# Designed miniproteins, single chains, part 84

Each design is a single chain, and the fold is of that chain. pLDDT is the mean over its residues in the fold that is shown.

## One batch from the design tools (miniprotein)

Design m3104
Fold by ESMFold2-Fast:
Structure m3104 (fold): chain A 60 residues (1-60)
Amino acid sequence: SAEEYLAKGEALFAQGRYEEAAEYYRKALELDPRHTRARAGLYRALVKAGKPAEALALRE
């Protein structure tokens, strides 16, 4: 479910595994495109991974 993917993303983010966290946040958004917490997590993960342009592109 979206919540399970969100939880995995949050755990990976806490471990500093930002690219993997971004993957799980993306999966959560595939199931629930308006999940605000998953969107916020994805933006933070992409910025921390050094990919701010990708974070901005996902605002659409």
Scores: mean pLDDT 80

Design m3105
Fold by ESMFold2-Fast:
Structure m3105 (fold): chain A 96 residues (1-96)
Amino acid sequence: MEEVKKLLDEAIDHLNAAADAASTWGQAEVTTLLIGAIVAKHYLDKMTPEEAAEYLERLAKKVEELAQRFADSDPTAAGHLRKAAELLRKAAEIAK
């Protein structure tokens, strides 16, 4: 549980960095995923391990998809999004 929260905090830091690096047009999409991560952290202790793992894996997939879309236009933001997705996937594996 504590390790999942730590990974989620690190993912949130990278999502914040991605939002700061993203172009004005990209900020809204990054901010939506950031809110998703904050919501996950807030409700983590109310979720079953299976629910937490499923939510974090789905969020990681969305973050990775956004990173791919930003790869050419916003490479710095894409880099932070890729790191956030990796951390979210690690959190999902530990949450089980």
Scores: mean pLDDT 84

Design m3106
Fold by ESMFold2-Fast:
Structure m3106 (fold): chain A 55 residues (1-55)
Amino acid sequence: MEEKVEKLKEYLKQLQAELDEAIARSTDPAEQERIRQAKENLTKKLEEKIEKVKS
């Protein structure tokens, strides 16, 4: 159980880093906002998945 949780946490950190880099590389404020919203939605979904695995 804990091993699966740690893998999901690592995956989330990796995706957050990649999305942060995409935001930094973008020069379009609308695109940056869309990527930020995608990051928030993805974070929420993965956190909910982690909680379900812990339950």
Scores: mean pLDDT 80

Design m3107
Fold by ESMFold2-Fast:
Structure m3107 (fold): chain A 114 residues (1-114)
Amino acid sequence: SLEEELKKLEKEVEELIKELEKVDPTAAEAFREYVEKIKKKPLEERIQGLKALKLTLEALKRVHEGEDAGKELEELEKKMKEEGISEDIIKESLALFHGIVSGLSLEEIKKLIE
């Protein structure tokens, strides 16, 4: 069911955020703020938002492991389009990714996801 998919995605995203917090606490806080934003959305939009966050967190993990950020940004956009994620969510996720890898402050990153 969509509710079971949502619960699974929420657990997977929280686990990835906890791993991110060990290497980039500011980025982890930004992702937690975005999770709170998407909790206010309808069920289908919440699932799309969490799928986008999972893909973004996995891309950031690869960047921290030594992959090129520009390459990961291009692959992230492609993966989100293949998953049928909406253009607005894709745009926000790519902005969040770019802001984090560019070393923006938490306040600057929060403005990208308001």
Scores: mean pLDDT 85

Design m3108
Fold by ESMFold2-Fast:
Structure m3108 (fold): chain A 66 residues (1-66)
Amino acid sequence: MGEEYVKKAQEHIKLAEEYLEKGDYEKAREYADLAIRYAQQAAAAGDTAGANELIRRAHKLRKKAE
């Protein structure tokens, strides 16, 4: 169950990185926020160790997009 949320968090992290590279800070923030939400759902589903790393990466991307 948490595996689907981990995968979605990873995909949204990648999208946030791509939009940040393109200078689309609004889209980068949107995808980073979605990545945080999916990673939090993964943690709630029991995949805490992997989810914490994804939450950390997504927050770093969101800060860069501010």
Scores: mean pLDDT 82

Design m3109
Fold by ESMFold2-Fast:
Structure m3109 (fold): chain A 82 residues (1-82)
Amino acid sequence: KEKKLKEAEELRKKGEEYYKQKNYQQAAESFEKAGDLYEEVKDYRNAALSYFQAGEAYKEIGNTEKAEEMYRKALAMFEKAQ
Protein backbone atom coordinates (compact mmCIF):
# COMPACT_ATOMS: atom_id res chain seq x y z
CA LYS A 1 0.00 0.00 0.00
CA GLU A 2 2.67 2.53 1.06
CA LYS A 3 4.86 1.71 -1.97
CA LYS A 4 2.00 2.33 -4.43
CA LEU A 5 1.05 5.57 -2.63
CA LYS A 6 4.65 6.82 -2.98
CA GLU A 7 4.72 5.86 -6.67
CA ALA A 8 1.39 7.68 -7.22
CA GLU A 9 2.67 10.82 -5.45
CA GLU A 10 5.91 10.77 -7.52
CA LEU A 11 3.91 10.42 -10.75
CA ARG A 12 1.57 13.25 -9.76
CA LYS A 13 4.57 15.48 -8.93
CA LYS A 14 6.17 14.55 -12.28
CA GLY A 15 2.88 15.34 -14.04
CA GLU A 16 2.78 18.79 -12.40
CA GLU A 17 6.36 19.50 -13.59
CA TYR A 18 5.51 18.39 -17.16
CA TYR A 19 2.37 20.56 -17.10
CA LYS A 20 4.40 23.62 -16.00
CA GLN A 21 6.79 22.93 -18.91
CA LYS A 22 3.75 22.70 -21.27
CA ASN A 23 4.64 19.07 -21.99
CA TYR A 24 0.93 18.21 -21.81
CA GLN A 25 1.22 14.72 -23.33
CA GLN A 26 3.68 13.55 -20.64
CA ALA A 27 1.70 15.42 -17.97
CA ALA A 28 -1.54 13.66 -18.99
CA GLU A 29 0.09 10.21 -18.99
CA SER A 30 1.73 10.81 -15.58
CA PHE A 31 -1.50 12.11 -13.98
CA GLU A 32 -3.57 9.23 -15.46
CA LYS A 33 -1.14 6.63 -14.09
CA ALA A 34 -1.09 8.39 -10.70
CA GLY A 35 -4.92 8.28 -10.67
CA ASP A 36 -4.88 4.55 -11.46
CA LEU A 37 -2.47 3.87 -8.57
CA TYR A 38 -4.44 6.04 -6.12
CA GLU A 39 -7.65 4.21 -7.15
CA GLU A 40 -5.96 0.81 -6.63
CA VAL A 41 -5.09 1.75 -3.02
CA LYS A 42 -8.59 3.29 -2.54
CA ASP A 43 -7.31 6.85 -2.11
CA TYR A 44 -10.32 8.10 -4.05
CA ARG A 45 -9.80 11.82 -3.32
CA ASN A 46 -6.27 11.86 -4.77
CA ALA A 47 -7.41 9.55 -7.59
CA ALA A 48 -10.18 12.05 -8.48
CA LEU A 49 -7.75 14.99 -8.45
CA SER A 50 -5.16 13.10 -10.54
CA TYR A 51 -7.75 12.07 -13.17
CA PHE A 52 -9.03 15.67 -13.30
CA GLN A 53 -5.45 16.92 -13.88
CA ALA A 54 -5.01 14.29 -16.62
CA GLY A 55 -8.22 15.54 -18.26
CA GLU A 56 -6.97 19.14 -18.21
CA ALA A 57 -3.68 18.05 -19.83
CA TYR A 58 -5.47 15.97 -22.52
CA LYS A 59 -7.72 18.97 -23.21
CA GLU A 60 -4.64 21.20 -23.76
CA ILE A 61 -3.43 18.90 -26.58
CA GLY A 62 -6.92 18.67 -28.13
CA ASN A 63 -7.53 15.04 -27.12
CA THR A 64 -11.18 15.68 -26.23
CA GLU A 65 -12.08 11.96 -26.05
CA LYS A 66 -9.38 11.22 -23.45
CA ALA A 67 -10.18 14.44 -21.55
CA GLU A 68 -13.86 13.40 -21.24
CA GLU A 69 -12.82 9.89 -20.14
CA MET A 70 -10.57 11.35 -17.41
CA TYR A 71 -13.26 13.78 -16.20
CA ARG A 72 -15.75 10.89 -15.91
CA LYS A 73 -13.21 8.86 -13.92
CA ALA A 74 -12.55 11.88 -11.68
CA LEU A 75 -16.29 12.28 -10.98
CA ALA A 76 -16.65 8.55 -10.19
CA MET A 77 -13.68 8.71 -7.78
CA PHE A 78 -15.03 11.87 -6.15
CA GLU A 79 -18.37 10.11 -5.50
CA LYS A 80 -16.51 7.20 -3.83
CA ALA A 81 -14.54 9.69 -1.67
CA GLN A 82 -17.71 10.54 0.28
Scores: mean pLDDT 87

Design m3110
Fold by ESMFold2-Fast:
Structure m3110 (fold): chain A 58 residues (1-58)
Amino acid sequence: MAQALIEQGLALARQGGRAFAAGDWDTARALHDQAIALLEAAGVPRDEAVELVAEAAG
């Protein structure tokens, strides 16, 4: 269960990175925020979630 949420969060982070590269900054921000929220729901601390999302996005 937790692993599935982490995988979903990282997939959204990668999608957000692609949106940012395409110049769609509003979509990139929304996907980034959703990715962090999913990782936090999986029990990942916020600071660690932010690092994981940043690595997956870029």
Scores: mean pLDDT 83

Design m3111
Fold by ESMFold2-Fast:
Structure m3111 (fold): chain A 80 residues (1-80)
Amino acid sequence: SAEQKQLDKNLDDFQFAADSLEPWVNKDPEGKKKLDQLKKILDQLKKETDPEKAKQLFKQAQGQLSEVSKIALQTKQKEQ
């Protein structure tokens, strides 16, 4: 389905983003915790067959990725 194809693409994009941020995020304990939470949401998304539940998990993943990205940027700024 078009919905499933969009979710699969979004999953790949989230995984790539998370992997790219990991070296900076792992330098901060709070960042590592939020990255672990993001990875759990992505694992749930991979297994979710209900489109409505998948949409909710996708929103949660977007929120967690935003928080992880903020921490990664703050870590980079502190190290200068």
Scores: mean pLDDT 80

Design m3112
Fold by ESMFold2-Fast:
Structure m3112 (fold): chain A 71 residues (1-71)
Amino acid sequence: MPVSEEEARRMAEAASRQLTDEGRRLGASEELIREGVERIREVARESIGKPREELVRNIVQVVSEFLKQLE
């Protein structure tokens, strides 16, 4: 099932909330959190019309890279 605009938006919102909450808990700067949220929104938009698995993979990659920067 290809990713709809609505599904991409909802998944981006959920992932952005998680990244923001976890980032603040780990002491990330507001700028770094903002960059992470924007990147999630970007990859979600790019995944519209693609398989759901690709959307999930792209979001997981962004979150993983964000968390790695906090080490």
Scores: mean pLDDT 83

Design m3113
Fold by ESMFold2-Fast:
Structure m3113 (fold): chain A 69 residues (1-69)
Amino acid sequence: SLPSDAEIKLALGLIYLGIANYLESQGRKEDAIEAYEKAIELFREAVRLGHPGAEENLQYAEEKLEKLK
């Protein structure tokens, strides 16, 4: 079957989280911030849609973003 909207949002959020972690490791702070913000938006949507694994990922991404600000 096709993935649910919640599953798609979580998967996209994880991709952006991976990109953000990589950019942060490269010292590309501005790009990392944008990627973390995108991941946070996607994880918030996944939480709204009821994905059980999305809240932990949202908290992690928010903590990472706060450390860069």
Scores: mean pLDDT 88

Design m3114
Fold by ESMFold2-Fast:
Structure m3114 (fold): chain A 116 residues (1-116)
Amino acid sequence: MDAIARAEIARVGADGLVEQIERDVRAAKELFEKALEAEKEGRESLAATHATAGALLASLAADLAKAAIRAGLVSPEQAERLAELLEEAARLAEELGLESTARKLREAAELAREHA
């Protein structure tokens, strides 16, 4: 009984962490999309604010994703989904000229694809 319960708790915890990483990557992507919209409207200060917030969140999410993958906490299906989200965020970061952030997101996406 206890061994089965512990295995279930560990799996639920790992899945919860992956879901949180996915939410953080999606939130960063939303901030990048808002930055591009603000730039298109000539709101440069607002665009810079959204881009900076998105870059910080994306960098933290990419680091956490790499740590979770290396710890063996990410299933192949979760890794494939995470790789797609990270690559989408990287494309938007690149469009904003955030080259360092885009590279970091792509490194995390490639690690996720290797574990998919």
Scores: mean pLDDT 86

Design m3115
Fold by ESMFold2-Fast:
Structure m3115 (fold): chain A 56 residues (1-56)
Amino acid sequence: MVLSPTEFLLKPYDLERLKKAASLPEVLDVRIVGDGALIITRPGVDAEEVLKKLEA
């Protein structure tokens, strides 16, 4: 099975949330775009689970 990476925009963001996102093995990349942060997850990773981890 071939799955595409999933991406979502985190807005608002802070440095602590960005550091946490960058440290997650499910996250491939983090890019700052305007007033938000674009989080790129590995193929097959649920973006909602990543968001849940960032809120905890």
Scores: mean pLDDT 71

Design m3116
Fold by ESMFold2-Fast:
Order: sequence, then structure tokens, then C-alpha cells
Structure m3116 (fold): chain A 115 residues (1-115)
Amino acid sequence: MSLGRKLGEEAARRVEEALREAKTPEEAADRVAEIVLEYLNKAKSTSVQVEIVERVGEMLSSLARDPRYSDAAVLAARKILEGLREAGFSAAVIGTADVSLRRVEAVAQESRAAR
């Protein structure tokens, strides 16, 4: 298993737990952003960081399909993108997070229409 896969899968699982256990969307988003930044700081290489962000984005998109988590998933994706920009991560990592945010927003919108 690659380091990116291992860290990405571990980060995605912690992200799922944080979204399911949080009392508010804002609490969930803050915890998710902290988890992602923690794992990205362990990665050190851009390719590994990109893989972590992609796997977390896939988990957030999956959770966004559930109306109970859609708002929290969108806020989490936004806070991840903001945190990456503030911390000065590479354009590749920031771009991956931006693509993930757009996908999470689209999935969340479809989920809300199905309520």
C-alpha cells in the first residue's frame, strides 16, 4: 500500500467519524479540517498530499448524499480549502481540494432536492 493510500484511508475514516459524531455542521467542519491538515503535515510530498485530499473528498461526497450530513460535508470541504490556502500548500493540493469542494456541493444540492 502507498503512503498516500494508507494516510488517505485513515484520514477519510476519521473524517466520517467526525461528521457522524458532531452536534453541529460547524463543529463537524472544524474537526474535519483539523484532521485533514494533521494528515497532510505527515505526508510532506505533494503527490501523497494530493492522494489524501482526493480520498477525503470521496468520503465527503459519499456523506453529502445523505441529507443529514450534506451541509456539514460542504462546510468541511470549504474549511479544508481555506486551511490549505492559509497554510500555503502547493497549487496541486489546493486545486485538488477546490475540485473536491465543487463535487461535494453538487452532490449535496442533489441530496437536498430528494428530501
Scores: mean pLDDT 85

Design m3117
Fold by ESMFold2-Fast:
Structure m3117 (fold): chain A 96 residues (1-96)
Amino acid sequence: MAHRPSPEAMEALKRLQEAVKAGDYDAAAEAYSRIVATGDETAQVFAELLIGAAFVDDPEKAKEVIKKVPSAAQGIRAMALATGNEEALKAVEEAE
């Protein structure tokens, strides 16, 4: 069901997107923690999909982001399955 993320969750999502584009995994982990802290499950799903889309084509970066944000593994796995990316699936299994 459609639920609009809270303003705090939306700000954290924007921060996550900027951190992901910059390759700043520590900032990405902090932004994701803020999203989780809001309790906004819709924002968490968007965050997982954003991380999945950003890192599915880069197995080494996928491993690093999973180390900092373990729940990112679910988003990366979902994108890897959707795109048939076996290297991304292997990266998720190795990082967990």
Scores: mean pLDDT 76

Design m3118
Fold by ESMFold2-Fast:
Structure m3118 (fold): chain A 66 residues (1-66)
Amino acid sequence: SLLEREREEMRKVFDELYKKAIEAAKNGDKETALRYAIASMIAGVAAGLPDEEIRKRIEEVEKLME
């Protein structure tokens, strides 16, 4: 269905934004990392990802920001 296709697209957006958050965090750009992390979380919810999976990935970004 169209909704299932949209969820798959949102899953890809989630992964892309998450990777950008990790890159920014590793580079010491905490503001950009936080912005991408928040955007990733929104995309993850839209993709229908479990809250636990989203939380775990955001925790990884937070740990890198130190």
Scores: mean pLDDT 84

Design m3119
Fold by ESMFold2-Fast:
Formats: structure tokens, C-alpha cells, sequence
Structure m3119 (fold): chain A 65 residues (1-65)
């Protein structure tokens, strides 16, 4: 299901970025809220957003180091 797909994507992203449980829940809620407001997100859209967030985090890390 889409809900399971979002949960898996959020879980993987949280693990990679070292997010707290609270931050993970906020991220999951944001994805679900977006799907409710703009229409259901595709699996491709979920994956794309996760990849963009990971890339942005890597860029921020490089600038901070």
C-alpha cells in the first residue's frame, strides 16, 4: 500500500540522515498530509523526494565540514 511505501521510505531516510524518532514522525506526517491535500503521491514521487532530501543533506554536510 502507499502508506506502507511512505513508512518504508521515511524509515530508510531517517536511518541514513540520523533523524530522531520525533523528526521521523514529523516527516511521515508531512508526506501523508501532502498526499491528502494535493492528491495521492506516486511511489516514484515518494522515492524522488527522499533522494532529493538525502542529496540536500549531503550538500549541507560538505559545506559544514
Amino acid sequence: SMDEYIDEAVDRLAERLGLTPEQREALRAAFRDMAKKTGPMSKEEVDEFAQRLEAAAERARALAA
Scores: mean pLDDT 74

Design m3120
Fold by ESMFold2-Fast:
Structure m3120 (fold): chain A 107 residues (1-107)
Amino acid sequence: AESVTNTLTVTWPGASGAETLAKVKEAAKQALRELGFEITEEEETETSARIVATKGDVTVEIDIEVTAEGEVKVTITVTGPDAATVANQLTSLLVANVEALGGTVVA
C-alpha cells in the first residue's frame, strides 16, 4: 500500500509542552473526525500521544511528541489509496485547527 509521511512542529504561547501536546491531540482528533475517520487506537504519556484512525482502506497514524526544546512535533503517516491527498488534507486541516485555537505551526 502507498504510504506518505508529513511532519510539522507546533508551539503554543504561554503553554507548557504537556499543555501544547494535549491541545494538539484534540486538534488532531477533530481533524480526523471532520474528514470522516474512525479513531481506533489512542495511547498517551506525559510527553507523547499516538492516534490511529481508519476510513475504508485508509489508515492514519498521528504521533505527537514533546521535544527537548519544549515544542511539539507531529508526524502524520497515511497508508492506503490516495495517501498523499489524504495526508495533505489532514495536515492542512490540523494546521487550520491549531492556528484557530492560538497555536503556531511550522512544517
Scores: mean pLDDT 86

Design m3121
Fold by ESMFold2-Fast:
Structure m3121 (fold): chain A 76 residues (1-76)
Amino acid sequence: VSEEAALAEMRREVERALAAHPEAVAAFNAVIEALLAGDEEAARAAFERLAALLAADPSLRTVLREALARAAERVA
């Protein structure tokens, strides 16, 4: 599949899995948007924010990891 389709599927699974954590969803979507735009600086800033949120709540790491695994399976 295209990169855009793969990133869209990742966004859908993350939004579904992290519905109770809107800040984490926003940070993840910011990473995807920056990557699609080719904006490395914005992608780095968004990634740092996402990493900080995951460090503050270990349960979010597990949920995000499972969501990304599900997205990869749906794209395959």
Scores: mean pLDDT 77

Design m3122
Fold by ESMFold2-Fast:
Structure m3122 (fold): chain A 69 residues (1-69)
Amino acid sequence: GKKEELHKRLLQLIGEILRLIGEILDLERKMETASEEERKELEKKIEELEEERKKLLEEMKKISKELEE
């Protein structure tokens, strides 16, 4: 049913968000030992992953509201 599909999608989104958080943390760790030039590249990658995470969080929020309604 509709609620089952929404719950499945929510679990998938949670998994993807956790993966992105892991990637961001790995890149932040690399920044600690990186040169100034490498830090700029890593910062750009982190920004791209943060933007992806933001989109997934917005989708999760919409699904959560639909489950309440």
Scores: mean pLDDT 84

Design m3123
Fold by ESMFold2-Fast:
Structure m3123 (fold): chain A 91 residues (1-91)
Amino acid sequence: MELLEEMKKLVEELKKLYEEFKKSKDLKEREKLLEKMREIEERIDELYRKIMETGSEEEKKEATELHIEAGSMVTLATMELWVLKKEEKKK
């Protein structure tokens, strides 16, 4: 339960960072936000591994859903930033 609650809090923080990422029009700010999102995703991945080793079936199921949600946000942010950098590539 404690590990799952910590994971939920990290996913909530990740959602807040992703909202700020989407609102920002500055590439450098978006890069900084994505870096913070990746740091949180790494912590979520660590908690996910621990829950998969020690958790109940219900905890494992919920942790899997949270892990997928976190990974999806980081993947989408990474792809969006890549597209924006490609469009802004002016010397």
Scores: mean pLDDT 83

Design m3124
Fold by ESMFold2-Fast:
Structure m3124 (fold): chain A 73 residues (1-73)
Amino acid sequence: SVEEDAKAERESTLAAVRGNIARLRQLKAAGAPPSEIAAVDTAARLQLSVLKVAGMPEEEIERLKAEIDEAAA
């Protein structure tokens, strides 16, 4: 159903956000260029915006945002 497909898409997008947070941590540990870190940070925040529009609870959005902020710092 459309609802089941939407749920699968949300789960996929959430996995992508979590993957980009992990990638940010890896890039920082490896001393990657600031431009590469910024690109992954931008991708993670764009995916987070998609989850927010899709109706993910505000508390979860704020938690993920804090994780991105910490991973990118």
Scores: mean pLDDT 86

Design m3125
Fold by ESMFold2-Fast:
Structure m3125 (fold): chain A 68 residues (1-68)
Amino acid sequence: MKMTKEQVERAVLKLYLEGKITPEQANKMGKLLKTKPEELTVEEVREIALEAGMSEEVAEELVRLALE
């Protein structure tokens, strides 16, 4: 399953507004997304979230929110 950068960015914003990620994690996620193609797989989004410093649990929630 693939998702767009826009879907991932909306999920990141939602997690940030809910206090589940730090400003540094949100900023790092945004920078990493700029290096990727417009469509990403679930595995690629998880890998980017973990590289941005998110926990496994938060990375899974990010993927779930992005697929809404």
Scores: mean pLDDT 82

Design m3126
Fold by ESMFold2-Fast:
Structure m3126 (fold): chain A 53 residues (1-53)
Amino acid sequence: SMQLQRQIMILDLRLISLEVERDLNKDDPEKVAQLEREIEELRRQREELEQQL
């Protein structure tokens, strides 16, 4: 559906944003760990949405 395609696109954009933020904060291990957890959660959600296509 168009709704699922839009949700996947939004998640992809957010993932890129978080990966950039992780790179900018690479000298802060606590921040990196937090961002990595958020990235993993969004990747899980993306896979779940892809299965619904």
Scores: mean pLDDT 86

Design m3127
Fold by ESMFold2-Fast:
Structure m3127 (fold): chain A 68 residues (1-68)
Amino acid sequence: SAEATRKRIQDAAVELISERGLKNTSMADIAKRAGVSKGTLYSHFKSKEEIYLATIDAGVAAARKARA
């Protein structure tokens, strides 16, 4: 589902940002880590900043709720 794909992208972004920081993380790196195409990534998010902001706001409980 689209929600499952968004969650994978968010998780990949958090992992990469924790490893190297936001500035040193690219959309291509996030797509590769998440196992999605760059086109799929851009269909869900416009920027790496948008991905990270969504992750901060969503939380684990919200991710679980989206799967119910």
Scores: mean pLDDT 76

Design m3128
Fold by ESMFold2-Fast:
Structure m3128 (fold): chain A 68 residues (1-68)
Amino acid sequence: VEEDAERAIRLLLSGDPQAIEEARPLVKRVLASGDPLLEALVLMAIGIGIANKDPAVLRLDEELRREA
């Protein structure tokens, strides 16, 4: 789960739409883990993408909210 979080953060901050899509299953695993620190770190990376108006990150965030 820690490795999933580290990889997800790197992919989310890459600015590459394909890499951001690859982060989706990793983000879902981290959120399902119940680890509040890893969840906070992943959500912070998503928040950075939203602040930068990255369309791939915005789409990922919307999809995750819909599935919750």
Scores: mean pLDDT 78

Design m3129
Fold by ESMFold2-Fast:
Structure m3129 (fold): chain A 60 residues (1-60)
Amino acid sequence: ASEEEIEEGIAQIVLGVAIAIIKQGHKVSEEEVRRLLRNAPEELREEAVRRVRELQKELE
């Protein structure tokens, strides 16, 4: 497996956990998501942050 594929898998897991936390009524920090994904490509990291932000705005 390529390093990019591994980082993408990690990003998807982190995003999934963040979404689950938000759906349970808790807030997730954009900075925490960025830190967890700091080794991922910037594009994947920013997309994960954007999705977390959009979901939190929709539920607030």
Scores: mean pLDDT 76

Design m3130
Fold by ESMFold2-Fast:
Structure m3130 (fold): chain A 82 residues (1-82)
Amino acid sequence: SLKQKVARLIAAAGIALVGAEVSRMLGNQEEADTLVRIAADYVAEAAKLLGNEELSQKAREAGDARDIEGLKQVVDELIKEF
């Protein structure tokens, strides 16, 4: 179902965000930035599938800014769409 596809994208984003935090903590900025971009792509796709263009754009902006906390906020908002 669409909801199952969205749930899998959100779960994948969550895993990537945890990886980004750990990588940043270890001083691996290149890996952290890559994982933030991956998470942002998953979140933006999930938002788009739900028809929420505003959240999709917020996810893209957080990804471009390498903003882990911003992406977590978008994920929380997407969960409310279920």
Scores: mean pLDDT 88

Design m3131
Fold by ESMFold2-Fast:
Structure m3131 (fold): chain A 70 residues (1-70)
Amino acid sequence: AVEALAEAAGARARALAEKVGAADKAAEVEELAREAARAYAAGDEEEARRLNEEALALLRPAAEAALAAA
């Protein structure tokens, strides 16, 4: 089911956001991942890619800070 896929994608994206120290972005990243999963299921790969890139952009500063601290 599309909604089950969207929920799973959102939950995984939220967990990733928390893991990289971007917990303040977790809800936004979860929503973007859900929308990307729905777009992908609808065959709109361009929109899915755009939404995934937007989610990654939200996580990038935290991921870069974590890498710099290593």
Scores: mean pLDDT 81

Design m3132
Fold by ESMFold2-Fast:
Structure m3132 (fold): chain A 75 residues (1-75)
Amino acid sequence: DVAKAQALLDQIRADLPAIREELAKELGEEKAEEVEKILEETIKEVEELVKAGAPFEEVQKKVQEGIAKAAEAAA
C-alpha cells in the first residue's frame, strides 16, 4: 500500500524537528546532528522506495533499519 508508506514518510518528516530538538537537549548538539543526518538519509532512501512503488513491508524495513542505525549512533 503506497498510500500507507507515503503517510508514514510524511509523519516522520513532520516529527523530525521535534525529535531533533529533544535529542539536542538530552544528548548534546554533536550526537543530535549525527542522529539527524542518519534519519535524513533514511528518509531520502524511503522517499525513493515510495516513488518506485515498493511494497509497504520493504518501506517499513528500511525505516526500521534507519531507526536502529540512529539508536546505535545515539548510544
Scores: mean pLDDT 78

Design m3133
Fold by ESMFold2-Fast:
Structure m3133 (fold): chain A 66 residues (1-66)
Amino acid sequence: MITLDLSGLSVEEAKARLEEALASGKPVFIGSLSPHLIALLSDENLRAVASAYLTPEQVRAVLAEL
């Protein structure tokens, strides 16, 4: 399991962290997001982030919106 704190990161830094986590093949949990990252994500992807561990498909969907 990988837990990510994205609250202090730029969009590009958050993307790099998500790409690294995706490459690991481990389940990903996003513990926090900054307000600017929240503003970029759809309600569907925000719900996915809030609900549990993200699948690789869900991580890719989040990356596509950043």
Scores: mean pLDDT 79

Design m3134
Fold by ESMFold2-Fast:
Structure m3134 (fold): chain A 90 residues (1-90)
Amino acid sequence: MEEAELAILRAALEALVAKAKELLSDEDAEEIARLAEAALAAAEAGDWEAAEAHLQELADLLKEKASDEQVKEMLAAALAAGRATYEALA
């Protein structure tokens, strides 16, 4: 169900970007938001290969710009939001 997958991805990426804005510099948070928006736009267009590429670039950027603790907090927020959305759709 592509619609459910898109809802989960959107919720997870929105939570990750919100946490990045709290933890990182404005410049780094904007770059993360740009990649998250690109991944979501590709997924919404049905281009899951491009979406995966943007998500990989986002993961690499997080490793470069964020501490291990900051990455953990951002991923925890994304996973919690994704899980809550999945549970709401089930």
Scores: mean pLDDT 83

Design m3135
Fold by ESMFold2-Fast:
Structure m3135 (fold): chain A 82 residues (1-82)
Amino acid sequence: MEIAIKLAEEAIKKAQEALEKAKKLGNEKLAKKAEKLLKEAQDLLEKAKKATKVTEEVGLALRAIGLILDIEKLLEEIEKLE
């Protein structure tokens, strides 16, 4: 089961998009939020790659979903400023 890995990779991709958009707007506050979420997504991916138990994978997948939701909220904030 590689669901946690795929969700973490999706979180990284979305966080990178948020960071690029925030930097293009020149909004340092939003860029710092995106960088924090990107780092959390990268850490989650490393943990997901090392997970061997189903319970660990489920927990990491839920954390990745939470990160994706936080990143989507940040993307909505960025879009309102465009």
Scores: mean pLDDT 84

Design m3137
Fold by ESMFold2-Fast:
Formats: C-alpha cells, structure tokens, sequence
Structure m3137 (fold): chain A 95 residues (1-95)
C-alpha cells in the first residue's frame, strides 16, 4: 500500500539521518579508529542503498503510486547517495 511505502521511506530516512550523525562522530576520531568506523558505516550505507533501490523499483512498477511518493523515494535515494560519497571521500583522505 501507499501507507506501507511511506512508512518504509520514513524508516529509511531516519536510519540515514542516524548514520550521518555516526559519520560526523567518526570524523572526530583518531586515524586508525576513524578507518574502522568508516568501514562499518560504509557497509551500513550499502544496506540502506539496497533498500532504497528496492523501494524505487516497487514504486516504478506501480503506476497508482502518487507523484509525491515518487519524489520522496527520489529524495531519500539522493540522501543515501550523498552519504555514500561523503564516506568514500573521508576514506580517501585517510590514505
């Protein structure tokens, strides 16, 4: 249902926000601890990206889903993608 999709988007958005806060905290850690924290965050970002992609595929397959919900899915996918880029850049800085 549309309500079920909205609930999944809301949960995903909350998880992305929590993970972004963990990312900010990781950036304050010493180099070796930061590397380990960023590796763990990277794995969790991959899981969130997979879920966002599943929701997007379901929404694209269902023409009855309102445009507002499609926009919400695109928004959360963009947020997960941005966090992924931030994590990759941070890991590169530690090389």
Amino acid sequence: SVEEIRERIARLRAEVDELYNEFKKAKTLPKEEQKKALDEISKRVDELMAEATRIEKEVLADPSVPKEVRREVAGVLAQVTLLHIYVLMAKKELE
Scores: mean pLDDT 88

Design m3138
Fold by ESMFold2-Fast:
Structure m3138 (fold): chain A 62 residues (1-62)
Amino acid sequence: SKEDEIAKESIREVAPEVEDEELREKVLELLDKDKVLEAADLLQEHAPEVAKKANQLATEKL
């Protein structure tokens, strides 16, 4: 959906700000598999500040 594409793009834009390399790789791999909700949930659990930024960017693109 358009919302999933916007969420995917927003998470991809903030992914470089994730300092944990393993977490960053897992999030990007989930995005490549179109598991956007799983990527967002993982980001929210382990890097909530980065997740908040992704949500803000997604809202601005809607």
Scores: mean pLDDT 82

Design m3139
Fold by ESMFold2-Fast:
Order: structure tokens, then C-alpha cells, then sequence
Structure m3139 (fold): chain A 65 residues (1-65)
């Protein structure tokens, strides 16, 4: 499913490993939502890099494009 979103960091999102998305506060990236892993985490594909990463829902704002 091609659901494109803009992910904006509400707070600094730390680098927790190779499958994580690290963002500065207010940083925005475009991504495709691949799956909802659980109620607290999405798996997304970052459109600029093609990298698949896990994103904590509580630390980011998602805007549908």
C-alpha cells in the first residue's frame, strides 16, 4: 500500500541502532508506512534513502500527504 506521510520529530529522536530513524527536533522526512508493528511503533520506508526503519509513535507527528 502506497501511503506516503510526512514524519516530523516533536522532540529529538535518538539513534537506537541501524533500524532506527534518528531525527533532530522539528526535522521532517517523507516516508511510506509499511506496517504498524504495535501500538507504539511503525515500520516505514524513508523515501529519500529507501531505508526501512522503526519509528516510535509518541516522539513524532505523522501528516498524511
Amino acid sequence: MKKEVEIEALVPVPDTGPDSLALAKGEKVRAEILEEVNENTWKVKVLETGKEVYVPKSLVKIKEL
Scores: mean pLDDT 77

Design m3140
Fold by ESMFold2-Fast:
Structure m3140 (fold): chain A 62 residues (1-62)
Amino acid sequence: EPIVRAAKAALERGDYETAISLAEKALELDPDNKEAWRILAEAYEKMGKTDLAEQYRKKAEA
């Protein structure tokens, strides 16, 4: 999906704010998008919010 790919690209370049915003947009369109949940988990983990990252990672694995 174009939005998820853009979010992943933002994550890879260290633009965590944009990655989170785009991943949230993808989830508004499809709440079952596991890749978007993965992107949220990775972004928050890289920002040092480990507890929040674990919660989103569990949603990605469901």
Scores: mean pLDDT 81

